# Designed miniproteins, single chains: the designs that were tried, part 7

Each design is a single chain, and the fold is of that chain. pLDDT is the mean over its residues in the fold that is shown.

## One batch from the design tools (miniprotein)

Design m214
Fold by ESMFold2-Fast:
Structure m214 (fold): chain A 78 residues (1-78)
Amino acid sequence: SPEQEKVREHDRRLVELGRRLDEAKTNEEKIKVLEEMIRVNEELAEWLRGSPDPRYQELARYLEDVTRLIREYVKELK
């Protein structure tokens, strides 16, 4: 399904971003990676809200919750 393809693409992007986060040595580098994670999560969440499947609607809400936590973490690093 289009939803499954979008979720798989998002998962691959998050794995790559996770590696960059692990390699980040400064708060400035970590913030850049975390801000990119926020952007990719918001992009997928907006797309999934349009899905008629309640499982993907729930995933969109989960991504929004995770994004709020990432934003709080970014504030602590500044």
Scores: mean pLDDT 87

Design m215
Fold by ESMFold2-Fast:
Structure m215 (fold): chain A 100 residues (1-100)
Amino acid sequence: MEELEEKALEAARKMEESTNGGDALSYAIQAAHIIAELLEKGGLDEALRVTERIAKEVSPETARLIASAVDFLATAYELEGKTELAEGLRKVADKIRELS
């Protein structure tokens, strides 16, 4: 869990440091996938805890773009029939928007 938390924070920071949209999008998608893995392995409370930390450490603009990537990933999981993971990711995205 600690390794996933640090990887998610690193991806978010790299997104913030990005000078072009392609790199920023790549890091946002990377952060979303790490958050999904954290949700799957650690549960909703752990994913929300890490999400709150990310939202406090990056700009509101970076946080909202990560929320959008998480929503996109939730839609992909819904299409795969992974309803519980999708619902958890929607709650994570909503929490990011609440804090930013």
Scores: mean pLDDT 84

Design m216
Fold by ESMFold2-Fast:
Structure m216 (fold): chain A 96 residues (1-96)
Amino acid sequence: MKEEKELLEKAIEAVKKLAEAEKNGEELDEETLKEIEKIIEEAEKLLEELFNQSPENRKKALDWAGEIERAGLEALGQKLASEEELEAVRKALEAA
């Protein structure tokens, strides 16, 4: 579980890094993208294996999946908030 936990933590950071790069319009190099994709795929496979092993491992898999999803949604939420603020300002000016 220690090495698996480290992989899952890396997956959370990888998702955050992808979302931040997308928000900033920054291109990650191909090598970095491949490493991130590999980490996410390995984490997904690990979570599926854990989910199928036992009720206790299923709960752990769901907890980790939830943390990974939350990390991605938080970064996406920041981007969506910025776009919503910009759209609200534009509509207010059009209504004048």
Scores: mean pLDDT 65

Design m217
Fold by ESMFold2-Fast:
Structure m217 (fold): chain A 61 residues (1-61)
Amino acid sequence: SELFEEAKALIRELVAAGASDREILQAARDFALEASRRYGLPLSEAEDIVVAAMQEVAAEL
C-alpha cells in the first residue's frame, strides 16, 4: 500500500536524522491526520497503517 510505504519512508528518514521518540511520534500523528484527509480514509484506519509502519521500522533496527 502506498500509505504504508510512505509512512515507513518517513519514519526511517526521521530515525536516520536522529529524531527523538517524541518527534517521531508527533510526525507520525501529523502524517496520519494528513493521510486520512488525502486518501479519504477514516483517521483510525490511517493511524493503524502508520502504527504498523512504525512497528516494521522498529523491528529492522
Scores: mean pLDDT 84

Design m218
Fold by ESMFold2-Fast:
Structure m218 (fold): chain A 64 residues (1-64)
Amino acid sequence: EKLITSPISGYKISVEKYKEIVKANDGKIVDPKSGKEFDSLDEMLLAQADKELEEVEKKRKELE
């Protein structure tokens, strides 16, 4: 269905696959890289999208 960016590998994965990761983390959505926990998939997706946008913005800033 939707593809989301895996915080573990950075690959695009399905929502179903991400739910398996949530289950492995005792029902919490935890970013293993940052250690930050999220209560819902939607919150995690928003945080990831914001991070990607900031990275792009940072690269653009270097070019003025």
Scores: mean pLDDT 62

Design m219
Fold by ESMFold2-Fast:
Structure m219 (fold): chain A 80 residues (1-80)
Amino acid sequence: MKPDKKTLGAALVEAGRSQGDEEKARELMKKAGVEPVDEPLTPEEARQANEAIYQAAEDLGIDPSTVEGAAKAAKAALER
């Protein structure tokens, strides 16, 4: 399933919280063209969003473990 913009945005905010850099994550997402979203994700939606981000990161040679890399990968995943 293709994750929507809101699901990808919420997954990136959650990743930023996990790294302790939520504020920086939101700023980097905004610069990358991905809207930060404060919607709780279901475990399934989170997995689908992470899979899409990681796949796009692999395709582009980006490190998805960084918030900047994850934001760039999410933008690519949204553009299809």
Scores: mean pLDDT 70

Design m220
Fold by ESMFold2-Fast:
Structure m220 (fold): chain A 65 residues (1-65)
Amino acid sequence: MTETVGQALRLMALAIEEGGSVKLKREGDKVIIELDPAMEEAIREAEEFAKLLEKETGMKAEVVL
């Protein structure tokens, strides 16, 4: 959905700006979004992205630092 895509793009842009990394993994019925703890703004966007993924897919999404 457009909202989820928009959040993903914001997260990616923030990762580039903050000089960190964002990694996405699938672990069974879960999506893991891995971030550096110093990326505070990217962590906020990752939490919103996780909520949208759960809403659209029914899979659990977790943010890991």
Scores: mean pLDDT 75

Design m221
Fold by ESMFold2-Fast:
Structure m221 (fold): chain A 84 residues (1-84)
Amino acid sequence: MSLPSTAGLAPSVHPEIKKMVQLLMDESSRTGDHRLSETGGRIASMAVQNRPIQEVEDLLDEAGVPEEVKKKVLEYWQKYRQSL
């Protein structure tokens, strides 16, 4: 296994963060709700800042994300936290 130093400087490219953003972008495209796409970007920023899961849950609730999508985003957030 190789470890390029530059990879550690870009937490936003973490696979679990990418999955959370992609999930919200896909939902945004399906519903036409631009707020969901914006929320994806905010979640990526919160992940790199190591914010608590409660703030992520509050953001998803504020954005009106459906319960099923919200659960999947929180699942990816937990996996991201476990991988640190």
Scores: mean pLDDT 74

Design m222
Fold by ESMFold2-Fast:
Structure m222 (fold): chain A 65 residues (1-65)
Amino acid sequence: SAELEEEFRALAEALGLSEEAVEYLRKNLPISRAVAILLDLAGRNRDVAAVAARYGLSEEEVALL
């Protein structure tokens, strides 16, 4: 969805994610899941540990957030 792609880009920019993190998430996750992860991260005041536990993120994935 073009709307989900736009929301994903806006969330990534607001959260200050690197280009490498953005491309990793787009390549490895369905767009709806990528948006859900970033929305949860924003809603938790960037509590990466809580988001990582919820979504089963690897140590390498946590380093991207």
Scores: mean pLDDT 80

Design m223
Fold by ESMFold2-Fast:
Structure m223 (fold): chain A 90 residues (1-90)
Amino acid sequence: PVVTREDIIEADSLEEAKQKGIELAEKLAREVHPDVARLEYTAEEVDEDGRISLLLRAFDADGRPVGTVAVDIEPLEEGKYKVTVRVVAA
């Protein structure tokens, strides 16, 4: 099972949109896995349309892996970005 959250955010740059997307990912990861202490960045891909795909691993306070989080950031018009966060709950 996968838990998905989608939001539209405003950002002045792709880097700001990425930061906001990671913050949303942290929030959702803790809702699905309450013992999450940190997320570790594992992979990033940016396509020619400026869409960012991030893959993160979630860890507990003892450094044990507890889940995987995928973040997709899609540029929209007028400095807006669609952020989709998916947390593997299985």
Scores: mean pLDDT 81

Design m224
Fold by ESMFold2-Fast:
Structure m224 (fold): chain A 74 residues (1-74)
Amino acid sequence: SAEDILAETLATLSPEDQARLRALLAVAEDLVRDEGVPREVALGLMIQLAEREMEGHPSQALILATLRRLRDAV
């Protein structure tokens, strides 16, 4: 489930990287709730944002893989 994917990833991240992933997911939820963006599109936008903002960050690959798994689960 999406909850299981998220829980597994959060357990392996630092508190700072957990906050980063949660912030990306919060923006996606805001786009779905307030702007009517389809969930898979909102998650796709967060993948693009994380690719740009986290370039060179050691947790980038894991966060991107998690966002892709969450998008594919929609």
Scores: mean pLDDT 86

Design m225
Fold by ESMFold2-Fast:
Structure m225 (fold): chain A 86 residues (1-86)
Amino acid sequence: AKEAAAEAAAERAVAEAEEAAKKAKELKDGTTAEEVAKFTGAVLRGIGAVIEAGLLAKKTGSPAAKEAAEKAEAALREAGLNVKPL
């Protein structure tokens, strides 16, 4: 139950992050290659952290999972995304 919910939340956060990045790009015409690389890097870091947070939630069931989720949120925020993983 909690393990399945944690993984579902992580996957949902990733999907929402990708959609948000897509919309942000649509609103910014003529973005430079460096800016695109920055968004891509931050998104990849966030995705990795979200997946890790889900796994930690399954193993620990403790505040450690929340700390990992917070780091994932910070990484996504650098890309201009606001996604809360679990």
Scores: mean pLDDT 56

Design m226
Fold by ESMFold2-Fast:
Structure m226 (fold): chain A 58 residues (1-58)
Amino acid sequence: SELDKYAEEYIRYFKELGLEDDVNLVKKIYEIAKKNNIPLDVFKETLDELRKVVEEKL
């Protein structure tokens, strides 16, 4: 699914940066989204916001 692809791309991205805590956070957000049928657009916005916060601290 599109949700699965988006989550896997972010997991790979943070893993390549050595950011294991953020990898685990993406996995938790994904589990919550899947369990609660969170809309794809909301899920994407959430991960994009996480990425912005992470990149501002690098």
Scores: mean pLDDT 84

Design m227
Fold by ESMFold2-Fast:
Structure m227 (fold): chain A 94 residues (1-94)
Amino acid sequence: GKAEYEEAIKKAEEYALKAGDAVKAGLAGGDPVEYGRKAVEYGKKGVEAGLEALKATPEDDSEGVSRAIGLALAALGDAIGGGILGGEELFKEA
């Protein structure tokens, strides 16, 4: 329903921003493994929240669908960026 959609969208936006901020911090000279791991963790949570928003979107809300998909894709991009940033060390933990 609408309340579930709004809560899920808010979480997707918050996690996508945190994932993006982690990638930026790593690129700005932070620990690439630490910030890469944070970007992957927040990115995964952002994708999950975006998919929950998509499930909760009313059938006639094409803008709500587009927003949910857009946030999930943004969070996925940040998770991929985090994986690249963390490199070999993050792969050793997977």
Scores: mean pLDDT 81

Design m228
Fold by ESMFold2-Fast:
Structure m228 (fold): chain A 63 residues (1-63)
Amino acid sequence: EVEAELRKKEEEEQRRLDELKQTGANQSAQIEALNTKIKDEADRQKLLDAGAEASRQYAELKK
């Protein structure tokens, strides 16, 4: 029966869509965790750069 086969296909498509939605949510969480880690490393670099810049400004004030 054609209608029974169409229902099976629709159920399979719905299952695949649900899996894709779950995968998307998991990817969003992973991206957020990575962004947080990258920001921490960027903040560390900013502190190092600020220290170097402060030393340079101090040398200029000595002039």
Scores: mean pLDDT 69

Design m229
Fold by ESMFold2-Fast:
Structure m229 (fold): chain A 87 residues (1-87)
Amino acid sequence: KKSVVELGQEAFEIAAPHLPPSLRATVQRQLELAAASKDPEEKFELIDLALALMRGAALDAGEEEVAKKLDEISKEIVELYEEEKKK
């Protein structure tokens, strides 16, 4: 079972070739902050924002398949966060 941080890193690896350098740096920083956070809610919010930025860039690049894969990862992240809140 992958963690929310691991899913965020997987999304970054998929999206990175399609990101402008400045956006790539911003997303990497968001994921680093998420990995360092001890708060599950802050961690989720940072990763969710990073995925939204990556998805937007993929759509701008015309990479519909990449955007769809990012949507799948985003759904998995939301499910993991909801499961964490139940326990």
Scores: mean pLDDT 82

Design m230
Fold by ESMFold2-Fast:
Structure m230 (fold): chain A 68 residues (1-68)
Amino acid sequence: SEEARELARKGLAAAKAGDIEAAARYFRKMIEEFGVEEAEKAGQEALEEDGDVNAGDNAAVARAIAGE
């Protein structure tokens, strides 16, 4: 959904800024509202839109924290 993609974009922006805690909060909200599968799809779509490979590593760490 577009709302899930917006949360994913905000999470990636926080991850790019090095704010892993904020990124984790956005990804956690996305998982809680839309479920893990939709969150993974939205995250992948946001990464494709952004094109910044370095943001992906920080986003992966934030998603792991969100899952705790």
Scores: mean pLDDT 72

Design m231
Fold by ESMFold2-Fast:
Structure m231 (fold): chain A 100 residues (1-100)
Amino acid sequence: SLKAADLAEPLKASKEEVREIIERLVELLLEARYLKAQELDEEQKKKLKELEEEIEKLAKKLSGIWKASKPEEQEELKKLAEEVVEKYRPKAEELYEELK
């Protein structure tokens, strides 16, 4: 039998699926920030626009998951986001070192 909870897309998101969304969002944010630190040609401006559109879509999806989550689940999501940011810190430092 189908339960109402089985139809709630944000409530069906596994911890691993949420991790993948956050990891993709962090990767896109780092790429967009790297591009914004440079003088952009027309092709790079187009790429930045496409990155910002994907960031907005993923941020909206993550916001939907957050709003549908219980306080305990929100604390888990915050910890997961902190873990992903820490994992990507060395890559962010390498990308910014290339701009020096």
Scores: mean pLDDT 72

Design m232
Fold by ESMFold2-Fast:
Structure m232 (fold): chain A 118 residues (1-118)
Amino acid sequence: SEEEFWELVEELFELLNRKAPVEEILEKIEELLRMALEEKDPELRVKLVRAANAATNNLYAQLVAEKRYDEALEFLERVRELYRKALEEEKDPETRALLEEAIALLDGLIAEVRALLA
């Protein structure tokens, strides 16, 4: 629901602001993607995927700023796998396009952090 969406988003960004463990943030990203797969409202489905993208970018930026490049790489690879699994299960063309775009952006971030580790 819209209410459950906003509660999850608020909790997720509170975890990000408190610099919670990567595993806890990853679990919330997985919950957002799972909700998107089950969501029947196309507008809410888009919001769920975009919230997952925003959280991913926020944690990536924090890890890079702290020079935690190994953790950033592992995090991005794990998020990419969550998106790949979501894409495999998703039947809606518009949501599939958003997931494919997110995977392409993640591939770019993975290349960027690999360059920082070289």
Scores: mean pLDDT 88

Design m233
Fold by ESMFold2-Fast:
Structure m233 (fold): chain A 67 residues (1-67)
Amino acid sequence: SVLEELLRKAEEKGELTGDEVQEIFQSHKLTDEEAEEVSRRIVEGLRKTGAPADVVTPEALRAGLEA
């Protein structure tokens, strides 16, 4: 899944930038609806972890996946 690939890459690098997240969305050829749902989950994860909006951490992704 998109969230699993995001988590894998974030764990490998320690964090993902918005550009890297966009590249993953593009590789999965997400529809607007799918991209919106994944983005919503990431935002919820960031809010729960207090992470900066420009950087997605593995912890934020896990929080978003479980939300």
Scores: mean pLDDT 74

Design m234
Fold by ESMFold2-Fast:
Structure m234 (fold): chain A 98 residues (1-98)
Amino acid sequence: MTQTSLAPFGEGETASAVSVDPVDGEKTIVEVRAHAGTAEVTVSLLTKNNETYHLGTFRVDAARARSFRDVPLGSLVRYDENGELVKINSVAEFLAAA
């Protein structure tokens, strides 16, 4: 309900984050672009052998995201420090896990 709360990214702005899997050293790259009241989220996996896998591209309602950290990632999963699979629901959870 507040268009002024999409800081720090605004219309046409992009942001990215990288998380490194502690078990196998794979990197998950999340890129977000704000456009016309939505955010386009692209998720890619970069392996330790420098191979890139496109995991998905999603559109989410940017009006729900008050900042880049609040952008939802759906049901993206990763390994935690104990090698257990955990789901990541937002960029904030993704960055906290990096």
Scores: mean pLDDT 61

Design m235
Fold by ESMFold2-Fast:
Structure m235 (fold): chain A 76 residues (1-76)
Amino acid sequence: MKEEIEKLKEEMKAWRDRRNAALEQVRADGLLPEVRERLGFTLSEEEIDEILKKYPLVRNQFLAEAERLVERRRAA
């Protein structure tokens, strides 16, 4: 149904916004290099931004790791 599709889109947007917020928090807290190291990347911030735009799978993995770091930091 149309309403179910709208709900799904809203949920996907909420998950995307949450992960993007976590990435920005990681960047603001200076944890971006730690996220990079955990993912095994030896890339500059500019190279990371370029890859995140071109490769959605890498972007999703990076955002998931950023969200995990933010949650662990808050739990401390």
Scores: mean pLDDT 63

Design m236
Fold by ESMFold2-Fast:
Structure m236 (fold): chain A 99 residues (1-99)
Amino acid sequence: MEKEEKEFEELVKELQEQAIRTLAEALGVDTLDVEALSEAAAANPEAALRAALKAAEENIEKVKKALKENKTEKLEELLKILEETKKKLEELLKEMEEK
């Protein structure tokens, strides 16, 4: 139980780091410079949304893999959050293309 909480926190950290790497790579910015990343995202919101969508898809795959090894309620909740985030990002991208 306590070990599962630590593994969950480590997974969340890995997902955050992966999302930052994916976004930085798409925007051509260093992963360790959050301010530069934010400015690049503001300058290219469509590219930022596409990168965020890719990061969400990668994170969903990682959580699904973790669920196959240890099915926990926290991982199921995290998966739902990531899937809802992906859906919202897809809707935002579509809105930008239509407007």
Scores: mean pLDDT 76

Design m237
Fold by ESMFold2-Fast:
Structure m237 (fold): chain A 82 residues (1-82)
Amino acid sequence: SSVDRVAQDVVNDMTNFVQRVSSTLSPDSQTQVDQVLRQFQSDVSDVLQNTSDPQQKMTQVRTLVTQTRTQVYDIYVNDYNS
């Protein structure tokens, strides 16, 4: 479906974002952002499998994007201040 294509594009964008950020981080922080990315990919997959309504799928995917970006940012800031 069109929603599933958009969700795949969002996952690809998040993967590219995390890979870019990861290259600037310490090894421990790289491990943390990789775990956050894997959790994001799993959570998006779960939404696509378990939510039937397209509008609810998009709302849940958007929430996951916001939460994941915040987690990556917090890891980045903590790494910088260490």
Scores: mean pLDDT 87

Design m238
Fold by ESMFold2-Fast:
Structure m238 (fold): chain A 70 residues (1-70)
Amino acid sequence: SKNDIALELSKLQFRLLAIESEKYIMEKIEKRFATLTPLQQRDKAVVEEDMKKVPEIEKKIEELDKQLAE
């Protein structure tokens, strides 16, 4: 239903914002510290993995948005 599509779209938009927020925080950490701790390097790797998922999430958002517009 359109309600199910709208809910899925909202969930994906929230996930995208969360990934963007984590990227922004990580960039600030990298700028502040010349050398990252092992824990910070691990966190950076997690953020980079999530960033690789962004194009798939954006594509799914576009597909769902088109379904709601029709």
Scores: mean pLDDT 84

Design m239
Fold by ESMFold2-Fast:
Structure m239 (fold): chain A 91 residues (1-91)
Amino acid sequence: MQQRLDEIMAQISPDKREDVEAVNRVTALLIGYIGDLMDIDWAKAHGEPPEVIKALEERLKRTLEELEELKKKYPDLRDEIDRMVEAIKKA
């Protein structure tokens, strides 16, 4: 699978190739954001030490900062990123 994907990617125009890489990066960060929120909720519910909760909150802030950087680099993805972040936050 990977070799075939790499061959296809090599034949894609630069713009389309960058879009695929951007979507993959956004997807990874959104999965990370879900994980960060779940970890924080679990830690708070189970009375984890303040230093553990603070470390998890710092990880969440980093994930959101990376998503903001991607929104600046790929403006076409801004609305989708914002919708996904809000959907995750409300879940």
Scores: mean pLDDT 74

Design m240
Fold by ESMFold2-Fast:
Structure m240 (fold): chain A 80 residues (1-80)
Amino acid sequence: VTPEQLIVKGLELIEEAKRLAKEGNPEEAEEVLKKGEELVKQGLQMMYDALGETPLLEKLREEVEKKVEEARELIKKEKE
């Protein structure tokens, strides 16, 4: 319900996607990653709507983008 809860849940799903990719389930990992990205995007948007652009929000976006890219790279390697 809070933006923080959405971001935390989304990050948990992104980590779950990395685990699924490592276990040889890249298709399931892609679906879980999509859900995680949606939740994080919603949470970050809610923070932006409430407070505008802040250094903390900018840093959070960068951290999220890095974790998502890590998950995508793991999924790609597993599909090769």
Scores: mean pLDDT 81

Design m241
Fold by ESMFold2-Fast:
Structure m241 (fold): chain A 76 residues (1-76)
Amino acid sequence: KEQEGLELYRLGRLALERGDYELAVQLYRKAVELLSEANPDSPELAETLRVLGEALERLGDHERAAEYYAEAERVE
């Protein structure tokens, strides 16, 4: 459900703020799955994809970060 996706997004933000980028990526990926199923064109999904990309850049995974940034731009 959308609420479950938003809760995972919030937990991912907490992990990111604590510098746990690997946990943030895991939580954001699950949030993307739930938010996409609820509404594939939501602003919340676009934002989650952007912060997932940021966390991946912090881990040095620039290729996958670019893929998620492109997906975020596609979401309206």
Scores: mean pLDDT 82

Design m242
Fold by ESMFold2-Fast:
Structure m242 (fold): chain A 100 residues (1-100)
Amino acid sequence: MDKEKAIELIEEAIRLLREAMRAANAGDLERARELLRRARELAREARELGKDNPLIERAAEIVERGAEAALRALDAGKAHVAVAVAGISIAAAQFELSLA
């Protein structure tokens, strides 16, 4: 079902956000940007697949917005802000999925 596929994509995007946090903390900002762009793309796909389920749509939107905000923080030279935004987005998206 599209719902199960959407959840899998969101879970993969969350994994990529965690990897991006690790890369940013290690000073590998290019790797962090690559991972954040991939997480954003997967979240967009999940949002389209899950748009008939409000909890899945919100989880996907949280990951997409979080990845975009983290990318802007990295571009502004604020790696610590990017890590914080990614962490908050992971927690919020997991909460929405727990209700789905």
Scores: mean pLDDT 88

Design m243
Fold by ESMFold2-Fast:
Structure m243 (fold): chain A 76 residues (1-76)
Amino acid sequence: SPPASEEERRKLLVEQAKALAEATKDDPEVAAAFEKAAEEGDLRALAEAIRLIAAREPDPETRAIGLRLADALEAA
């Protein structure tokens, strides 16, 4: 089930952002963006990190999916 409270949702965001920073540690710019998202606990910071990855994606369809995900996170 999805987190019921805003605090639980924020905690999940921070945990996911930390995991993504570790998974992307070979790319310092991307890792730093996810670390910033983890520190801020902010969906907008997470969206910025995802946009950075999307900008590096050579496949237009995969890039568009990433950008739509980032837009959805900002709207939440």
Scores: mean pLDDT 78

Design m244
Fold by ESMFold2-Fast:
Structure m244 (fold): chain A 76 residues (1-76)
Amino acid sequence: MSEKEKITQEIIDVYVKALRKELDALNVPEDEKQRAIDRLVQLINEAAKKMSTEELKELLKKAKEFAKKLEEELAA
C-alpha cells in the first residue's frame, strides 16, 4: 500500500466507526446503516484521490478530533 492509501484507509476507519456508533445510538436499521456507511466510504475515497498526502494527514487529525467529540456527546 502507498502512504496515501494507508492514510485514506485510516480516515475511513475513523469516520465509519464514529458513524456506526451514532447510527446504533439512533436505532437505525442495519440495511440503512450499511447504505450510509457505503456512501461515506465512497465519498472519502473520491475526495482522497484529489488530495495530497499532507492534506490527508490534516484530514485524519480532524477526523480523530471529530470522533472524540462524538464519543463525548454520546457518553453524556
Scores: mean pLDDT 80

Design m245
Fold by ESMFold2-Fast:
Structure m245 (fold): chain A 94 residues (1-94)
Amino acid sequence: GAAAEAAEAKKNANLGLFYGGSGLGVGLVALGVAKTLESLGKLEEAKEMRELGEKVKRGGEEAYKKALEAKKSGDAKKAKEAAKYAKETLEKGL
């Protein structure tokens, strides 16, 4: 029924927000590590960590935005897709 679909949409949107926010957090931590490596003169490692951090941060931001839109629209399919995208982004960043 419509109520069950709305509840599932909200649950999946909240899951997408959690994974997206987690990806953003991991990306920010990686960028902080990159700055520390640069300060230590490890420029190659700093570049690799910065590229990884920027990728994970962008993925997390995108996933978070998709989850917010899905939550606002109540679209169960968009919410499920947003949660999957956020989870995959976080897993690839780890």
Scores: mean pLDDT 78

Design m246
Fold by ESMFold2-Fast:
Structure m246 (fold): chain A 83 residues (1-83)
Amino acid sequence: SLEEALEHIDKAIKAVEDGDIDGAIKHLQKALKELENGPLSIHLRIIGEILRLIGEQIDGSLDKEVVIKSLEEIKAEIEEVMG
């Protein structure tokens, strides 16, 4: 559901704040599953953030501010779709 997807985005934001890249990726994957049959634009944005986090994990860096801002924007888009 969109509500469950939103909950997973919130948990992904918290994981990023804590520097838990693996946890953030896991929650974003769960958000994608909950958005099954949701808007493709939101799916592609979440996939993009998963790929960014994987890249940052490989590089040994994490731009928390950029990732959190992007996840908050995705959260707002999901909330708009929910009404």
Scores: mean pLDDT 82

Design m247
Fold by ESMFold2-Fast:
Structure m247 (fold): chain A 80 residues (1-80)
Amino acid sequence: VNELLLEAMRLLGENAALLPPEIRDLLSEAIKAVSARDTARARELLAQVRELVARTDLSPEARAGVERVLALLEEAMRLV
């Protein structure tokens, strides 16, 4: 779990300049929720990120980065 969260934080940091603040802040909050084992809150935040990504004109690189972070967080949630 910790390795997945560390990788998610690293990817978020590397892609910070490519992401709208709203998406970055929601991903940061989702990482905190997963770390706290608050799966209900994490699920809500991940759904909000997916909705924003669907409505936001992101570069292919930024979109791939967000999708990778989402995948890592979903995997971490399965382990709690």
Scores: mean pLDDT 79

Design m248
Fold by ESMFold2-Fast:
Structure m248 (fold): chain A 55 residues (1-55)
Amino acid sequence: SEREKFINSAKGMSMGVLIQKMLELAELAEKDKTKSREYAERMGIISEIVAEKLK
């Protein structure tokens, strides 16, 4: 699924890339309210991966 592809891709990203993606998604959510839920879901995935890397 698209979700699984994104999760697998994000797991291979460095911390710097993950933070940059989070900022990009936040900007996109501000620009396009119709897709805010999709962007929020992706931000949630990145947040979980970042939390896991910080353990």
Scores: mean pLDDT 81

